# Designs tried in a protein design run: designed miniproteins, single chains, continued (3). Part 5

Each design is a single chain, and the fold is of that chain. pLDDT is the mean over its residues in the fold that is shown.

## One batch from the design tools (miniprotein)

Design m8152
Fold by ESMFold2-Fast:
Structure m8152 (fold): chain A 104 residues (1-104)
Amino acid sequence: MVERFEYEGVNPADNWILRGRLEVYEDGTVRVVGESFDAEGKPMGEPVELRFGEDTPLEDIRDRLLREIAERAARLPPNDLDGLLEINAGVPAVLRLLTRWRQR
């Protein structure tokens, strides 16, 4: 592993704890993971994970993220708003890490 970025924050709307990690590997592979936890540290939904090449444009990474979230949402029952919130819970941490990584 060549480089590592971490993010921790609190979502002001729900007080969920947001955690993320972005890792750059020696072969040029990048892995980013975003997670959300309630105020007591219990995991909220599944982690959001993306893998891509270091030279992948940020727009393409964003489009992959949106497609992954849309595919997860399509598997939910109609009107499952709580499920939609849980699927999107890791997204803010992923977006913050992608921005920091590109600004380096």
Scores: mean pLDDT 75

Design m8153
Fold by ESMFold2-Fast:
Structure m8153 (fold): chain A 118 residues (1-118)
Amino acid sequence: EIEVVESGGGTVKEGGSLTLTGKTSAKAEDIVAYSWILEIPGKGAVGVASITKSGKTSYAKSVEGRFTISYDASKRTSYLNMNDLKKEDTGVYYQVAYVLVDGVVKMVFGEGVQVTVV
Protein backbone atom coordinates (compact mmCIF):
# COMPACT_ATOMS: atom_id res chain seq x y z
CA GLU A 1 0.00 0.00 0.00
CA ILE A 2 1.01 3.69 0.23
CA GLU A 3 4.21 4.10 2.28
CA VAL A 4 6.12 7.06 3.72
CA VAL A 5 9.84 6.65 4.54
CA GLU A 6 11.59 9.40 6.52
CA SER A 7 15.33 10.05 7.00
CA GLY A 8 17.80 12.70 8.16
CA GLY A 9 17.15 12.70 11.93
CA GLY A 10 19.90 12.78 14.55
CA THR A 11 21.54 14.70 17.37
CA VAL A 12 22.67 18.30 16.73
CA LYS A 13 23.90 21.20 18.86
CA GLU A 14 21.64 24.21 19.53
CA GLY A 15 22.09 26.67 16.64
CA GLY A 16 22.84 23.81 14.22
CA SER A 17 21.07 22.69 11.04
CA LEU A 18 19.46 19.44 9.84
CA THR A 19 17.45 18.42 6.75
CA LEU A 20 14.68 15.83 7.03
CA THR A 21 13.54 13.91 3.94
CA GLY A 22 10.23 12.10 3.42
CA LYS A 23 9.63 9.82 0.41
CA THR A 24 6.09 8.76 -0.55
CA SER A 25 5.10 5.73 -2.68
CA ALA A 26 1.79 7.28 -3.86
CA LYS A 27 1.36 8.38 -7.50
CA ALA A 28 2.52 12.00 -7.91
CA GLU A 29 -0.87 12.96 -9.45
CA ASP A 30 -2.69 11.79 -6.28
CA ILE A 31 -0.54 13.76 -3.80
CA VAL A 32 -2.23 17.08 -2.93
CA ALA A 33 -0.02 18.29 -0.04
CA TYR A 34 2.76 17.43 2.39
CA SER A 35 3.19 18.45 6.01
CA TRP A 36 5.68 17.81 8.81
CA ILE A 37 4.47 17.34 12.36
CA LEU A 38 6.44 17.23 15.62
CA GLU A 39 5.52 14.83 18.43
CA ILE A 40 6.95 15.85 21.80
CA PRO A 41 6.79 13.04 24.43
CA GLY A 42 4.14 13.88 27.03
CA LYS A 43 3.01 17.06 25.17
CA GLY A 44 1.39 15.69 21.98
CA ALA A 45 1.74 16.43 18.27
CA VAL A 46 1.87 19.87 16.58
CA GLY A 47 2.01 20.97 12.95
CA VAL A 48 5.39 22.42 11.93
CA ALA A 49 5.18 23.17 8.19
CA SER A 50 3.06 22.37 5.14
CA ILE A 51 3.25 22.74 1.35
CA THR A 52 0.47 22.22 -1.21
CA LYS A 53 0.71 20.92 -4.81
CA SER A 54 0.44 24.59 -5.91
CA GLY A 55 3.53 25.44 -3.79
CA LYS A 56 1.68 27.37 -1.04
CA THR A 57 3.55 27.04 2.28
CA SER A 58 2.58 27.59 5.93
CA TYR A 59 4.67 27.43 9.13
CA ALA A 60 4.08 27.29 12.87
CA LYS A 61 5.08 30.60 14.54
CA SER A 62 7.79 28.79 16.57
CA VAL A 63 9.69 27.78 13.37
CA GLU A 64 8.82 30.63 10.97
CA GLY A 65 12.00 32.11 9.48
CA ARG A 66 14.09 29.10 10.68
CA PHE A 67 12.52 26.13 8.82
CA THR A 68 11.79 25.78 5.09
CA ILE A 69 9.58 23.11 3.49
CA SER A 70 9.92 22.10 -0.16
CA TYR A 71 9.01 19.14 -2.36
CA ASP A 72 10.11 17.44 -5.58
CA ALA A 73 7.03 16.07 -7.38
CA SER A 74 9.11 13.85 -9.73
CA LYS A 75 10.73 12.13 -6.70
CA ARG A 76 7.53 12.20 -4.56
CA THR A 77 9.73 13.64 -1.80
CA SER A 78 9.31 16.48 0.70
CA TYR A 79 12.18 18.19 2.55
CA LEU A 80 12.21 20.04 5.86
CA ASN A 81 15.33 22.23 6.10
CA MET A 82 15.80 23.14 9.77
CA ASN A 83 18.14 26.04 10.68
CA ASP A 84 19.03 27.68 14.00
CA LEU A 85 17.76 24.65 15.95
CA LYS A 86 16.55 25.16 19.54
CA LYS A 87 16.15 22.65 22.39
CA GLU A 88 12.36 23.06 22.01
CA ASP A 89 12.63 21.55 18.47
CA THR A 90 13.53 18.15 20.04
CA GLY A 91 11.09 15.31 19.33
CA VAL A 92 9.89 12.87 16.68
CA TYR A 93 9.18 14.39 13.24
CA TYR A 94 6.65 12.74 10.89
CA GLN A 95 6.12 13.50 7.22
CA VAL A 96 2.42 13.42 6.33
CA ALA A 97 1.38 12.87 2.71
CA TYR A 98 -2.15 14.00 1.81
CA VAL A 99 -3.29 11.60 -0.92
CA LEU A 100 -6.50 11.66 -2.98
CA VAL A 101 -8.05 8.13 -2.89
CA ASP A 102 -11.51 7.58 -4.45
CA GLY A 103 -12.41 11.28 -4.07
CA VAL A 104 -11.31 11.43 -0.38
CA VAL A 105 -8.09 13.00 0.92
CA LYS A 106 -6.32 10.55 3.24
CA MET A 107 -3.32 11.20 5.48
CA VAL A 108 -0.40 8.75 5.23
CA PHE A 109 2.22 8.83 8.00
CA GLY A 110 5.77 7.51 8.17
CA GLU A 111 7.45 5.87 11.19
CA GLY A 112 9.00 9.20 12.22
CA VAL A 113 12.59 10.37 12.79
CA GLN A 114 14.08 11.46 16.11
CA VAL A 115 15.69 14.92 16.30
CA THR A 116 17.58 15.77 19.51
CA VAL A 117 18.97 19.28 20.10
CA VAL A 118 21.67 19.40 22.80
Scores: mean pLDDT 86

Design m8154
Fold by ESMFold2-Fast:
Structure m8154 (fold): chain A 80 residues (1-80)
Amino acid sequence: SVEEKLREEADRIYEEAKRAFEYLEEGRPEEARRIVEEALRRLELLLRMAEELGASEELIRYLRETMERLREEFERKLEE
């Protein structure tokens, strides 16, 4: 289904964005921030597409939660 594809794409973007945490470990916060910002931009596009397609409230909530989780995890890791 379209919703399954949107969810799979969001999961893919999130997993790719986790590479940013590796850059933080290497002392490269600017590269890490760039990766996270690009991932958030892609997730925002997916959210907009899902809204335009009339996707379920469950999918819309999942996409928003995925964006919030990525943002919060990145901010937390920056302070470690």
Scores: mean pLDDT 85

Design m8155
Fold by ESMFold2-Fast:
Structure m8155 (fold): chain A 74 residues (1-74)
Amino acid sequence: KEKKLKEFKEAIKNKDYEKIGEILKEVRENKDLDLLAEIALELGVPKEEVEKNYDNMNALLALIGKALVKKKKE
């Protein structure tokens, strides 16, 4: 699980959107809400928003998607 977060950080740094998509798919299939929350925090989603939506996988995925779009525009 720590390995997946490290892989995600590396993919973000390298702008490897294909790898980012693969990691998010695997995390979603495993229903790993803890890892989704960590990914959201790494993308700069406010801690308050992550905590509010911690038990809601679809909401966490939406926050992650929004953060990825913002980072791509940067």
Scores: mean pLDDT 77

Design m8156
Fold by ESMFold2-Fast:
Structure m8156 (fold): chain A 88 residues (1-88)
Amino acid sequence: MEELRKEGIKLVKEALDLGEKKGKLTEAIGGAIRGMGDGYQAVLQGKDPEEVAREGIKKAREGLKKGDSFEAAYGGGKAVAAAGAALA
């Protein structure tokens, strides 16, 4: 779980950097916040935190690959929140 949280944080940082470079930093920040909320809610609803975190990481990587800072930040935020909830 800690490794998934660390990867999620890294992906959020990359997504925010992409957002800043594209003039969409506020949109990327919004994505990260929404992803964290959705990830936390999924774990509270009984979904496996590792599965939610891995889905978030996959979505973040896909977002970065297609240059979508919002999707990248959303996926990273979801992974951070899900992995963090499992560690709490």
Scores: mean pLDDT 84

Design m8157
Fold by ESMFold2-Fast:
Structure m8157 (fold): chain A 59 residues (1-59)
Amino acid sequence: SKEDILEKIRQLLKEAGLSDHEIDAILKSSKNTEEFLEMLRRYGVPEEVIEEIKKLLEG
């Protein structure tokens, strides 16, 4: 489900060193998937983690 995907994304981002507060801020400020992924890069999330998240969001 969409909720399961969001929970998996949260786990990956926390493993990458982001706090729940930072993750919530990114999710609330991002208007679309492209903007969300760009914000993750700016936060220093490893490209390997971003690629996994992209696959989860694309199906």
Scores: mean pLDDT 83

Design m8158
Fold by ESMFold2-Fast:
Formats: sequence, structure tokens, C-alpha cells
Structure m8158 (fold): chain A 112 residues (1-112)
Amino acid sequence: SEEERKARRDAALAANQAAIDRLTAVHPDLSPEEVENMRYQARASAAATAGASLEELRKLFEEARKNKYPVALGGIVAGARRLADTLSPEEAAEARKLMEEGVKYIEELEKK
């Protein structure tokens, strides 16, 4: 059910946050920015793998743009690509637009 899927996602996110908390405890030299990036990557990975909605992927993309974290963007692009293959043609167009925006932003960040 949708409730069961949400419960599994929430449990996975809680486990990921606990793992990051443990890493932070043994690596006190990690900056707050690095920790936030790790937490963001865990959320983006869970969303892409667990079949997040286009709206959820869009919000994660906006967070990645704000924080300039290119690694997490790959997961968002992959998630949008999967949605484009499964959604109606109209919704697939929006998913493809998110993919194009994600790829373009990754390219922008890689320009030295």
C-alpha cells in the first residue's frame, strides 16, 4: 500500500540519518556543510530508488541547486528518467524537462 511504501521510506531515511550521525561522531573534522551534503545525498538517493514523485524530485533538485552539490543531481536525473518512461506523455514531458535542467546544471558546475 501507499502507507506501507511511505513507512519503508521513512524507516530507510531514519536509518540513513542514524548512520550519518555515527559517521559524524567518529569524524569530528567533517564540516557542517559536508554533513548536510551527506544527509541530502541520502534523501535524494532514497527518493530516486524508492520511486519518488516528480514533485519530490523537483524539490530535491532545487535544494541541490541552492547547495551546489553535483553528486546528488545524478540520482535526481536518473529518477526523472525512470519517471519519463512510466508516466503519461504529458507528465513525461515534465520529467524530461527536469532531466534536461539537471544535466545542464551539472555541466554548469563542471565548467572551470
Scores: mean pLDDT 72

Design m8159
Fold by ESMFold2-Fast:
Structure m8159 (fold): chain A 68 residues (1-68)
Amino acid sequence: SLEVALALLKVRKLLKEAGVPEEVIKEIIEELRKAKPKVEEIPERLRELGRRHGIPEEVLDEILEKLK
């Protein structure tokens, strides 16, 4: 949906601003697209994926707060 597409663009921007490498950002965005999440599911799925890619919990907290 358009809402999901806009949310993924916001996620990409926030990950880039947090200094996450482009290769990791691409993998996270592709996994989110593949999962076909509802907008409400994006924050939790982003936390799970970010944790798997070694993004610190404090950085994930900042990104998720900005997604609200």
Scores: mean pLDDT 84

Design m8160
Fold by ESMFold2-Fast:
Structure m8160 (fold): chain A 82 residues (1-82)
Amino acid sequence: ATVSDALVKLGKDEPLTPEEKALLVPYFVKQLQDEDQNTRIFAAEALGKIGDPRAVEALKKALEDVDQNVRIAAKKALEKIA
């Protein structure tokens, strides 16, 4: 499986395998540090949808983001994972 295959599956609300989560979690954790706030919002929402606890520390850091919408998305994502 590739990141692209796993992204398509996530977009269709299909259940992700542990291997697909292992590909997508690092991908979106990296996107949480993107210069574009819309990319960071989407990454936080995607990590919440994936529901993997490996994202918790990165999402906690995103609670301190300069953009209010990124902080809201990170809070909602953490509520889904916890």
Scores: mean pLDDT 83

Design m8161
Fold by ESMFold2-Fast:
Formats: sequence, C-alpha cells, structure tokens
Structure m8161 (fold): chain A 71 residues (1-71)
Amino acid sequence: KAEEYEKEAEKAEKEGKYFEAGVHYLGAGFEYYLQGDYEKAKEYYRKASEAFRKAGDDESAEAYEKLAEEL
C-alpha cells in the first residue's frame, strides 16, 4: 500500500539513506497513480526526485521531475 512506502521512505530519509528513500517515494507515487490519484502520484514523484538529488543521482532526479510534470 502507498502508506507503507511513505513510512519506509521517511525512515530511510531520517537515516540519511536518500537513494533508498527515493525508491520508496517512487513506490508510493506508482501506487497512487494506479488508484487514479494523479495529484498524489505527482507529489511523490517530486519527493523521489528530491531524494535522488540528495543521494547524488541527478540523472534519476531529473527523470522523475519530468515524469511528475507530464502527469
């Protein structure tokens, strides 16, 4: 469920595991997308992008920022 991904992402972020947080935020975004909640999906794709940027993965950050814009 999306809520489980959100909790895992927040835990990873607090532990400084930004790449792991990004992966979990993507999971939440994808779950919301499947539910038809495009605003929540967009929100979590942006959170994933920010987490990947903090992890030093600018390529993934840019990709998911663009995905959020297209949604």
Scores: mean pLDDT 85

Design m8162
Fold by ESMFold2-Fast:
Structure m8162 (fold): chain A 78 residues (1-78)
Amino acid sequence: SDAEIEEKARELARKAEEAFEAGDYETAAKLALELARKVPEAEASALALVGQAYLKLGDEEKAAEYFARAREAAAARA
């Protein structure tokens, strides 16, 4: 059901944020990417979190790529 999809989306978002706050940026990026792929409504915010995680990992090139994708996703839904 849609409610089950929303619950799984909230769980993925929460786990990604918890991993980021804990300094586990690799796990945060993986979970945020899964959220972006599974939940179109969350794609822009999830891709922005992937970008933030890569900044923390020192990968500025990947961070810039994911921030660009996040902006594109946000624009496509405006």
Scores: mean pLDDT 86

Design m8163
Fold by ESMFold2-Fast:
Structure m8163 (fold): chain A 61 residues (1-61)
Amino acid sequence: RREELERRITRLYKEAQKLPPEAKAKVVELLDRAHEALRRGDLEEAERLIREAEELLEEAK
């Protein structure tokens, strides 16, 4: 599960590079927080933040 979330964070960072600067900053902030949650072992919080980042990416497309 943790490895899956780490892969999703990496993919989202890559996709965020294609966004306008304002949207990119918001996605990166969510992903940074998700990474911190994984570091703490809080998989549920990490997944929630990843989903928020995914939703924001879809809105920015």
Scores: mean pLDDT 79

Design m8164
Fold by ESMFold2-Fast:
Structure m8164 (fold): chain A 60 residues (1-60)
Amino acid sequence: MKEKFDELIDRAVQAAEQGNFEEARKLLDEAGKIADSLSQEEKIRVVGARLLLVGYEIER
């Protein structure tokens, strides 16, 4: 599960960089569901990725 979580986070960041914010949000939502089965560290990583996504949207 952790490897899939890391892949979802990486894909979400890549989608945000490409301007695909809807896809990035969907990927982060899936990562968040997996994080609920992991530790607090993974939950914090999802929050960080969501903040990064918001930053990319605001810069436009």
Scores: mean pLDDT 76

Design m8165
Fold by ESMFold2-Fast:
Structure m8165 (fold): chain A 110 residues (1-110)
Amino acid sequence: AKAELEADLARLEAAYKQASDEEIKQNIQLYEDHKKVLEELAKKASEEERKELLREVGRLYARIGVGYKVLGEYEKAAEAYEEAARYFEEAGDYESAELAREKAEEARKL
């Protein structure tokens, strides 16, 4: 999970460096909309299904963090990464939670 998340976020950051600010903002909005749907589904899910959905919400928050970081909105990036860490912890994915916290601390030092 951690290695897959790290690779996913690195690929997204590389793509965003070639993208316009408008395209990055559109992707952030798409991830915001998608995570709201998953949060709603998680409320109706079984315990096991809920953990999987919460893990995907964490992944979407981490992707939102990458977008804000590339846009130079470092505090918003850090907040998104901290939310990602919270969702990963609730899902039992402590390795991805640790990575998300590291990225939040990194963003705040920029």
Scores: mean pLDDT 88

Design m8166
Fold by ESMFold2-Fast:
Structure m8166 (fold): chain A 68 residues (1-68)
Amino acid sequence: SSRLEEARRELETLSIEEQKAKGKAFFAKNFSPEEAAALIAHLDGLTDKDDIIDLFLFALREVERRKA
């Protein structure tokens, strides 16, 4: 998916703090308040860039799945 590749490239250039900010904004915009809260709680517990990227891409795939 071109969107997934673009998102991965963008996130790889960001700090952990910037990755988390982007993730929180994305979750709040695209999920229910309950789902967003759960995703944000999981994100806040992550300390590794690759784990944060993987969570973001998982959420992005889910958004794309729901649109299809």
Scores: mean pLDDT 86

Design m8167
Fold by ESMFold2-Fast:
Structure m8167 (fold): chain A 80 residues (1-80)
Amino acid sequence: SLEEILERARELLEEAKKLYEQIKNSTDPDEISALLSKISDLILEARRLYNLAKRHPEVQAILDELRKIYDEALEIAEKK
C-alpha cells in the first residue's frame, strides 16, 4: 500500500541520516567508503519505492533528500 511505501521511505531517510553522522565522526577511509555504499543502497531502494508509488510527490521528496545527504556525505569524505 501507499502508506507502507511512505513508512518504508521515511525509515530509509532516517537510516541515511544516521549513516551521515557516522561519516562525519569517522576517520577511517574504509569505514567511510562502506558507509557511503550503504547510503547508495538506500537510494536504490527509495528509487524502487518511488516507482511502486507511481512517482508519488512525498516519495520524490524523500528520494531528493536522500540524494542531498549522499552528496553532502561525499563532500565531507573528500575533505578527510
Scores: mean pLDDT 88

Design m8168
Fold by ESMFold2-Fast:
Structure m8168 (fold): chain A 65 residues (1-65)
Amino acid sequence: AQEHYKKGEELYAKGDYKGAMEHYKKAIELDPNYAEAYKGLAAAAYKLGDYKLVAEQGKKLEALL
């Protein structure tokens, strides 16, 4: 989980938002309670204009908090 989250952060910093999303999704698959990965996925989705995915991740994050 942590390794995929870190890779997602690295790709996000490079502007590869699609690659970042794939790694954030993998982090969530390995640890469904990884709140930071949901935040990262929402941030990357926002950069790509996928506001539906942003809203979906927000609901998932609320369930963890």
Scores: mean pLDDT 79

Design m8169
Fold by ESMFold2-Fast:
Structure m8169 (fold): chain A 78 residues (1-78)
Amino acid sequence: KAVELLLEAAKAVEEGDYEKAAELVNKAGEEIGKEKGELEGGILEGLGLIAIGVGKVTKDYKFGAEVLRKLAEKAKEL
């Protein structure tokens, strides 16, 4: 579920919907927090939000989306 949320967040970034992307990243962090622990969920959420923010301020949506997809790959390994 967290993997799917992160992939949806990446798509939202590609569509320019940064608010939706942030909401999806928050949900992914909550799901990881339930399964692996609050710290792991918080770290994933923080990294995802940083990726979204950097993509938005630099106008590089591809960067934000790629980082979110990389986080989804890491979440699969958990």
Scores: mean pLDDT 79

Design m8170
Fold by ESMFold2-Fast:
Structure m8170 (fold): chain A 64 residues (1-64)
Amino acid sequence: LDAEVDRALADIYLALGKKLEKQGKFDEAISMYEKALELYRRSGDEEGAKIAEENLKKVKQKKE
């Protein structure tokens, strides 16, 4: 499996999560950010993983 493909998919999930968050769909945004985080970690993209984790933390705070 290709790490570049996983990173590209992670970028897509991160973008979808941001779009869903702007629509107030926090549960769906959380799901997208969790998928992005997993894919960034699997690809070894530490910076991407950090960004996904920060967005995930912020959206969870908005839902709670």
Scores: mean pLDDT 83

Design m8171
Fold by ESMFold2-Fast:
Structure m8171 (fold): chain A 67 residues (1-67)
Amino acid sequence: SLDEALEADRPLAERLVEELLEEIRRGKVPSVERVIAVALLAAAAGLKELARELIEAWEKAVEEAKK
């Protein structure tokens, strides 16, 4: 089923989110296109809370970069 196929992609989605969160932790601001694409992938894989954490971390990083 589609749900089974999406579940198979969970490890990839988790890795991609962690890579972006690590980039943010290092003081980098990833592009909005990358963040949205990875967040959508994570949400589709059932990782909605992880997708939310990524978006919130990115929004904070963008605001800090404006200062």
Scores: mean pLDDT 79

Design m8172
Fold by ESMFold2-Fast:
Structure m8172 (fold): chain A 57 residues (1-57)
Amino acid sequence: AIATQADNIAALLAAGLSAIALSAANALLAQGKDVSALIAKIAQINPAIAAALAATK
């Protein structure tokens, strides 16, 4: 489920693995998945990365 994937990506960001987290988020976007929940969760950890992901929609 996308909510579980959003949690996993947020955990990667919290661990400082931002490149891996961005790669996973871009893969979800490429699949046409709704990443709104992911963007909201990332904004609590790193608002700059959340803004970059929102701009790619």
Scores: mean pLDDT 65

Design m8173
Fold by ESMFold2-Fast:
Structure m8173 (fold): chain A 77 residues (1-77)
Amino acid sequence: SRRRRGAVLFTSGGILLAAGDYELAIEKFEEAYELSKDDLADTAKALRNLALAYEKLGELEKAKEYKKKAEELEKKA
């Protein structure tokens, strides 16, 4: 199911973030984002995780954009 695949991608991305594999973590969170676009809470979670991963890569502009998108969705939820 999409929910189970999304949960696995978030878990996988989190493990990769903890391991310092930021680029691979971004890839998993981008997949989670694509699966979650019909669910505001899961979409915001994916955007928050993308912001964190980009911040750890030093891509501060991308991190700021994703954080802002997550905050706007969270206001609607």
Scores: mean pLDDT 83

Design m8174
Fold by ESMFold2-Fast:
Structure m8174 (fold): chain A 73 residues (1-73)
Amino acid sequence: DLSRVAPLIAALSDADPEVRLAAAVELGRIGDRRAIAPLARALSDEDPRVRVAARHALERIGGEEARRVLAEL
């Protein structure tokens, strides 16, 4: 749902990499397309665990927009 997605998108910008990791995983579980652009940015995160989680989240969300982002890798 949108109300849960917005706080998780904000958490992708948290100073704590564990918070960003958890946010990426949860956004993948929810599968909301509004997370695609924030997760695409997380593919360039400084923590490799966050980058991997963002990639898996985008694969899980799926669709044309997510496929387009993943094709750029």
Scores: mean pLDDT 83

Design m8175
Fold by ESMFold2-Fast:
Structure m8175 (fold): chain A 80 residues (1-80)
Amino acid sequence: SAMDEAARERVRELEKRLEEVRQKFEKGEITPDEAMKKGLEIQEEAVAAYKASTDIEVQRAANEVGVRAAKLQAEASRAK
């Protein structure tokens, strides 16, 4: 359905945003505090996508994004 396609695209966009934040953080283009803030925002959106979806593939992808966002936050916290 169009709603399922929108949900998959939303998770894909979150994955892309997370990778962009990770790359900027690794290059020193953003501060640890900025990386933590952006990572938290992506994690919260991923959790919301997980809870809103009944599609197992969307739930799995959203959960994976959330886990990776949490790892970025931990890495940024250690860099402070």
Scores: mean pLDDT 85

Design m8176
Fold by ESMFold2-Fast:
Structure m8176 (fold): chain A 62 residues (1-62)
Amino acid sequence: DEERKKKIEENIKRLREAAKEGKLEEEVERILEEGLKELIEELEKKGVPQEIIDNIRKALEE
């Protein structure tokens, strides 16, 4: 998937830049949060119950 490949390359680039600035941990957390949000969107499209999706969102917010 071209779109998936593009996102991976962009994330790698951002991680390298963040590492140079000493913000690697922050950037890793941001990428993980984005990945989880994309997963939630995919679950919504597949018809997973909204209650389960809401619980996942709350876990992300912590």
Scores: mean pLDDT 71

Design m8177
Fold by ESMFold2-Fast:
Structure m8177 (fold): chain A 97 residues (1-97)
Amino acid sequence: MLKTEEGRERFEEEVTVSLGRMYRAIGKILEKQGKYEEAAEAYEKAARLFETVPEALEEAAEAYENAARAYEKAGKLERAEELRERARRLREEARRR
């Protein structure tokens, strides 16, 4: 592996995790404002970013659970259940690593 390539991969993962944490923070702010559907979308974006990083699967599962809770408050019960199931699978994968 080239030195530049190795450093770039580590930096890219760190940037992805930081972006995920930003969307998670946006979700929390929107949820506090009662904007549950927008909060759920922000949490889901965070979860998808965390899901691409093997070391962040636990954070991905937590973000999907946060999205599910927000969708439930928005009246989107079917979507909430789908995301809870995804969170369960990701947490199981994280435990196997």
Scores: mean pLDDT 83

Design m8178
Fold by ESMFold2-Fast:
Structure m8178 (fold): chain A 67 residues (1-67)
Amino acid sequence: MMDKINEALLESIKAALPTASEEELEEIRKLLEKLDEAIKNKDLQTALKIYNELMEKLAELAEKQKA
């Protein structure tokens, strides 16, 4: 279950990227859940990888919104 911080972040992303599809938002939600799990497991390598994937997805969605 997604924590309150990840839910608030997802809502902020929805507000900033209103053209993002539910499928794209679901991908972001899953990355946030995986990041939280990696942090809980103290798997720093996996957490950094997921964080980079999340930042890349957010950048792609921002560019798509401008098009």
Scores: mean pLDDT 74

Design m8179
Fold by ESMFold2-Fast:
Structure m8179 (fold): chain A 60 residues (1-60)
Amino acid sequence: MVTFEIEIKDVRKLIALALELIGEFPEAEIKVEGDKLTVTLPDDPEKIERAKKLLEEFSK
């Protein structure tokens, strides 16, 4: 499994990212603690790459 952690201070962006991740990766484990989002994915290179792109887009 691969785990990513990102800090997003904008609560609206944080919620939008969490919903997008749940929609695209139903088997992912998603945890939100304050302004931190942790997502754990299976070892699937295509899913990992897609998740990285989503995290990058929401970090802007």
Scores: mean pLDDT 80

Design m8180
Fold by ESMFold2-Fast:
Structure m8180 (fold): chain A 62 residues (1-62)
Amino acid sequence: PTAGQLRWLAGELRKAGAPEEVLQEIEALIDAGRLDEAARLIRETAASLGLDVTPLLELLAS
């Protein structure tokens, strides 16, 4: 996934009620170019909210 795609997903997680601390960590990973780690944290955060973003992340990686 690109940084822009991951930032968009982080915005969707914010709307779903993700904690601000976690969203700040995702942004820091994106800014550092650690996109795989940002994607993993997005997936884990989404799962904690009852969402499955794994298929979407796989599609964006293609």
Scores: mean pLDDT 78

Design m8181
Fold by ESMFold2-Fast:
Structure m8181 (fold): chain A 71 residues (1-71)
Amino acid sequence: SKADELIKKGVEAWKKGDYETAIKYFEEALKIDPDNVVAQFLLAQVYEKMGKEEEAAKWRAKAIENLKKQG
């Protein structure tokens, strides 16, 4: 899917240390698929790497909530 392609581009940016570009790709993926748990967890991890704990906690909480909906 287009969301999966954007996630792949975000992961490649993250591997290069470009956290800002990684965030933009993951946010674009979530515009297409708002409940994409993978993109939500990846956003949380990138924000955590940047020391942005509030943003990291927000995205982690959304991902966990979506996982609970699937169980």
Scores: mean pLDDT 85

Design m8182
Fold by ESMFold2-Fast:
Structure m8182 (fold): chain A 100 residues (1-100)
Amino acid sequence: MPTPQQLLDRMQRIGDRIVQDASTQSDTTQTRAQNTMTMTYQTMRRMITDPSLTTDQKIAIMDDMRDDTMNSMNDLNISQDLRDQMNQTFDDFMNYLRSQ
């Protein structure tokens, strides 16, 4: 089972590739992708570090973040492969949270 740090590292690597892909379109698209990835990463870190949240609350926050992130990725015309990798990372992370 991946550790929470390995899941964060995977998210960071995918986020960096998404921002790089977005940079090929425009500076505005790159900035929007960077902001989305930064918010997603910070939210994932909070789910690991915040002891006040229940597992059910963490899953609800991550489901909302997943929807917002995936809608942003679609709007920014990010490649299907990167979107699939992001969805898989969300699935793995939420499964990690449920296993705690």
Scores: mean pLDDT 85

Design m8183
Fold by ESMFold2-Fast:
Structure m8183 (fold): chain A 112 residues (1-112)
Amino acid sequence: TDEFLEKLRKLLNSLPISEETKKSILATFEVLVSKYGVENLESHLKELLKKAEEQGDKRLQAQYLFYLGLIYLVKGDYEKAREYFEKALEIAKEIGDEELAKLLEILLKYID
């Protein structure tokens, strides 16, 4: 596991969330890092977000905004992390994704 994934693991372990949720997030990032590389992950997620926006796929938009928020949080950019999590939360509430909305509210409380 690279330094980014180790920092993400430590961050997730500091949050009041289930072990299943932690494992799911880590597994997703392990796949993303394997596919795109850690250095290019942010730029690739931004392109995926743009494509989801162009297609009107609100569920994918919320997911990619959430992942971008986690990347900025791991980097210590709390202002950008908050911005991405707030945008993801707005969409999660719009589409009725109660699990993602609750997770985002926990993350927003953590960075306050």
Scores: mean pLDDT 88

Design m8184
Fold by ESMFold2-Fast:
Structure m8184 (fold): chain A 61 residues (1-61)
Amino acid sequence: SLADQFDEFVALLGELSELMKKKNVPEEEIKKIEEEARRLFAESITAAIDWIRAKIAELKA
C-alpha cells in the first residue's frame, strides 16, 4: 500500500542518514542527500526507495 511504501521510505532514509553519520559524512552533505531523496519521492516512491537502497549498499561495501 501507499502507507507501507511511505513507512519503508522513512525507515530507509533513517538508515541511510545514520550510516552516513557513522562514516563521518559532513552534515551539509547528509542534508543534501536527504533533500534529493525527498525530491525523488515526490516524483516516484519506487525510484526513491531504489535510490536509497543503492546508496546504503554502496556505503556498506
Scores: mean pLDDT 85

Design m8185
Fold by ESMFold2-Fast:
Structure m8185 (fold): chain A 83 residues (1-83)
Amino acid sequence: SPLEEAILNGDVETAKALLDEWLPTLSPEEKELLKEAARLALQRRYDEASKVIEKIKNPEAKRLAIALVVSGNRELLEHVLSL
């Protein structure tokens, strides 16, 4: 997806714009899991973040959560928590 590519390529501004459009389309449960994974990744708690990601049922949301955590981009992780 364009969002996954922007995240993995470090295109922070494009990734932020696409997150702003995409995150509101998620269920409340998926949003909370994504935010918890981002929060744990910001704390460098990557094993706990991976366990949270495994709870995400939507395959696209799961792949994007993995991309965010793997990127380790603090600005993108903080942006997810701000939404």
Scores: mean pLDDT 86

Design m8186
Fold by ESMFold2-Fast:
Structure m8186 (fold): chain A 61 residues (1-61)
Amino acid sequence: KRYLVTLDFAPDTSVAQQAEAVRRIHEWLREHADEPREVQEARAQEIAQSLGATGVKIVEV
């Protein structure tokens, strides 16, 4: 399955931090592709928050 991930960051979040958050979320989603959508969304949100994101939205495409 394919997922579209949209992340919102605080204005002072660096490009490096944004790139790291995206990479980590994509790796986790790939590794846990068979998890329920709710679990995937909750974990992506937690990872995003730990890396400075203010919000995350995941849509199956």
Scores: mean pLDDT 73

Design m8187
Fold by ESMFold2-Fast:
Structure m8187 (fold): chain A 76 residues (1-76)
Amino acid sequence: PPLPAGGVDEGIARAEALAAAGRLREAETLYQEAVRKDPSSARALAGLARVLAAQGRDAEAAELTERSKELERAAA
């Protein structure tokens, strides 16, 4: 059986699809799982921030957006 290592991108893609469908709570769960698997994933943090903002959790979204930007700069 395949190892689950590297499933972060698949989780992010599924979360993006759920968010686009308006399933914000389900998208949040998948983004949180992606962040837990790879805390340095700027993409997962940016997606989580977007979903939190869509739920009215603007302060939490702003913090995650800042962290995502820091990680992208560190990776560049």
Scores: mean pLDDT 77

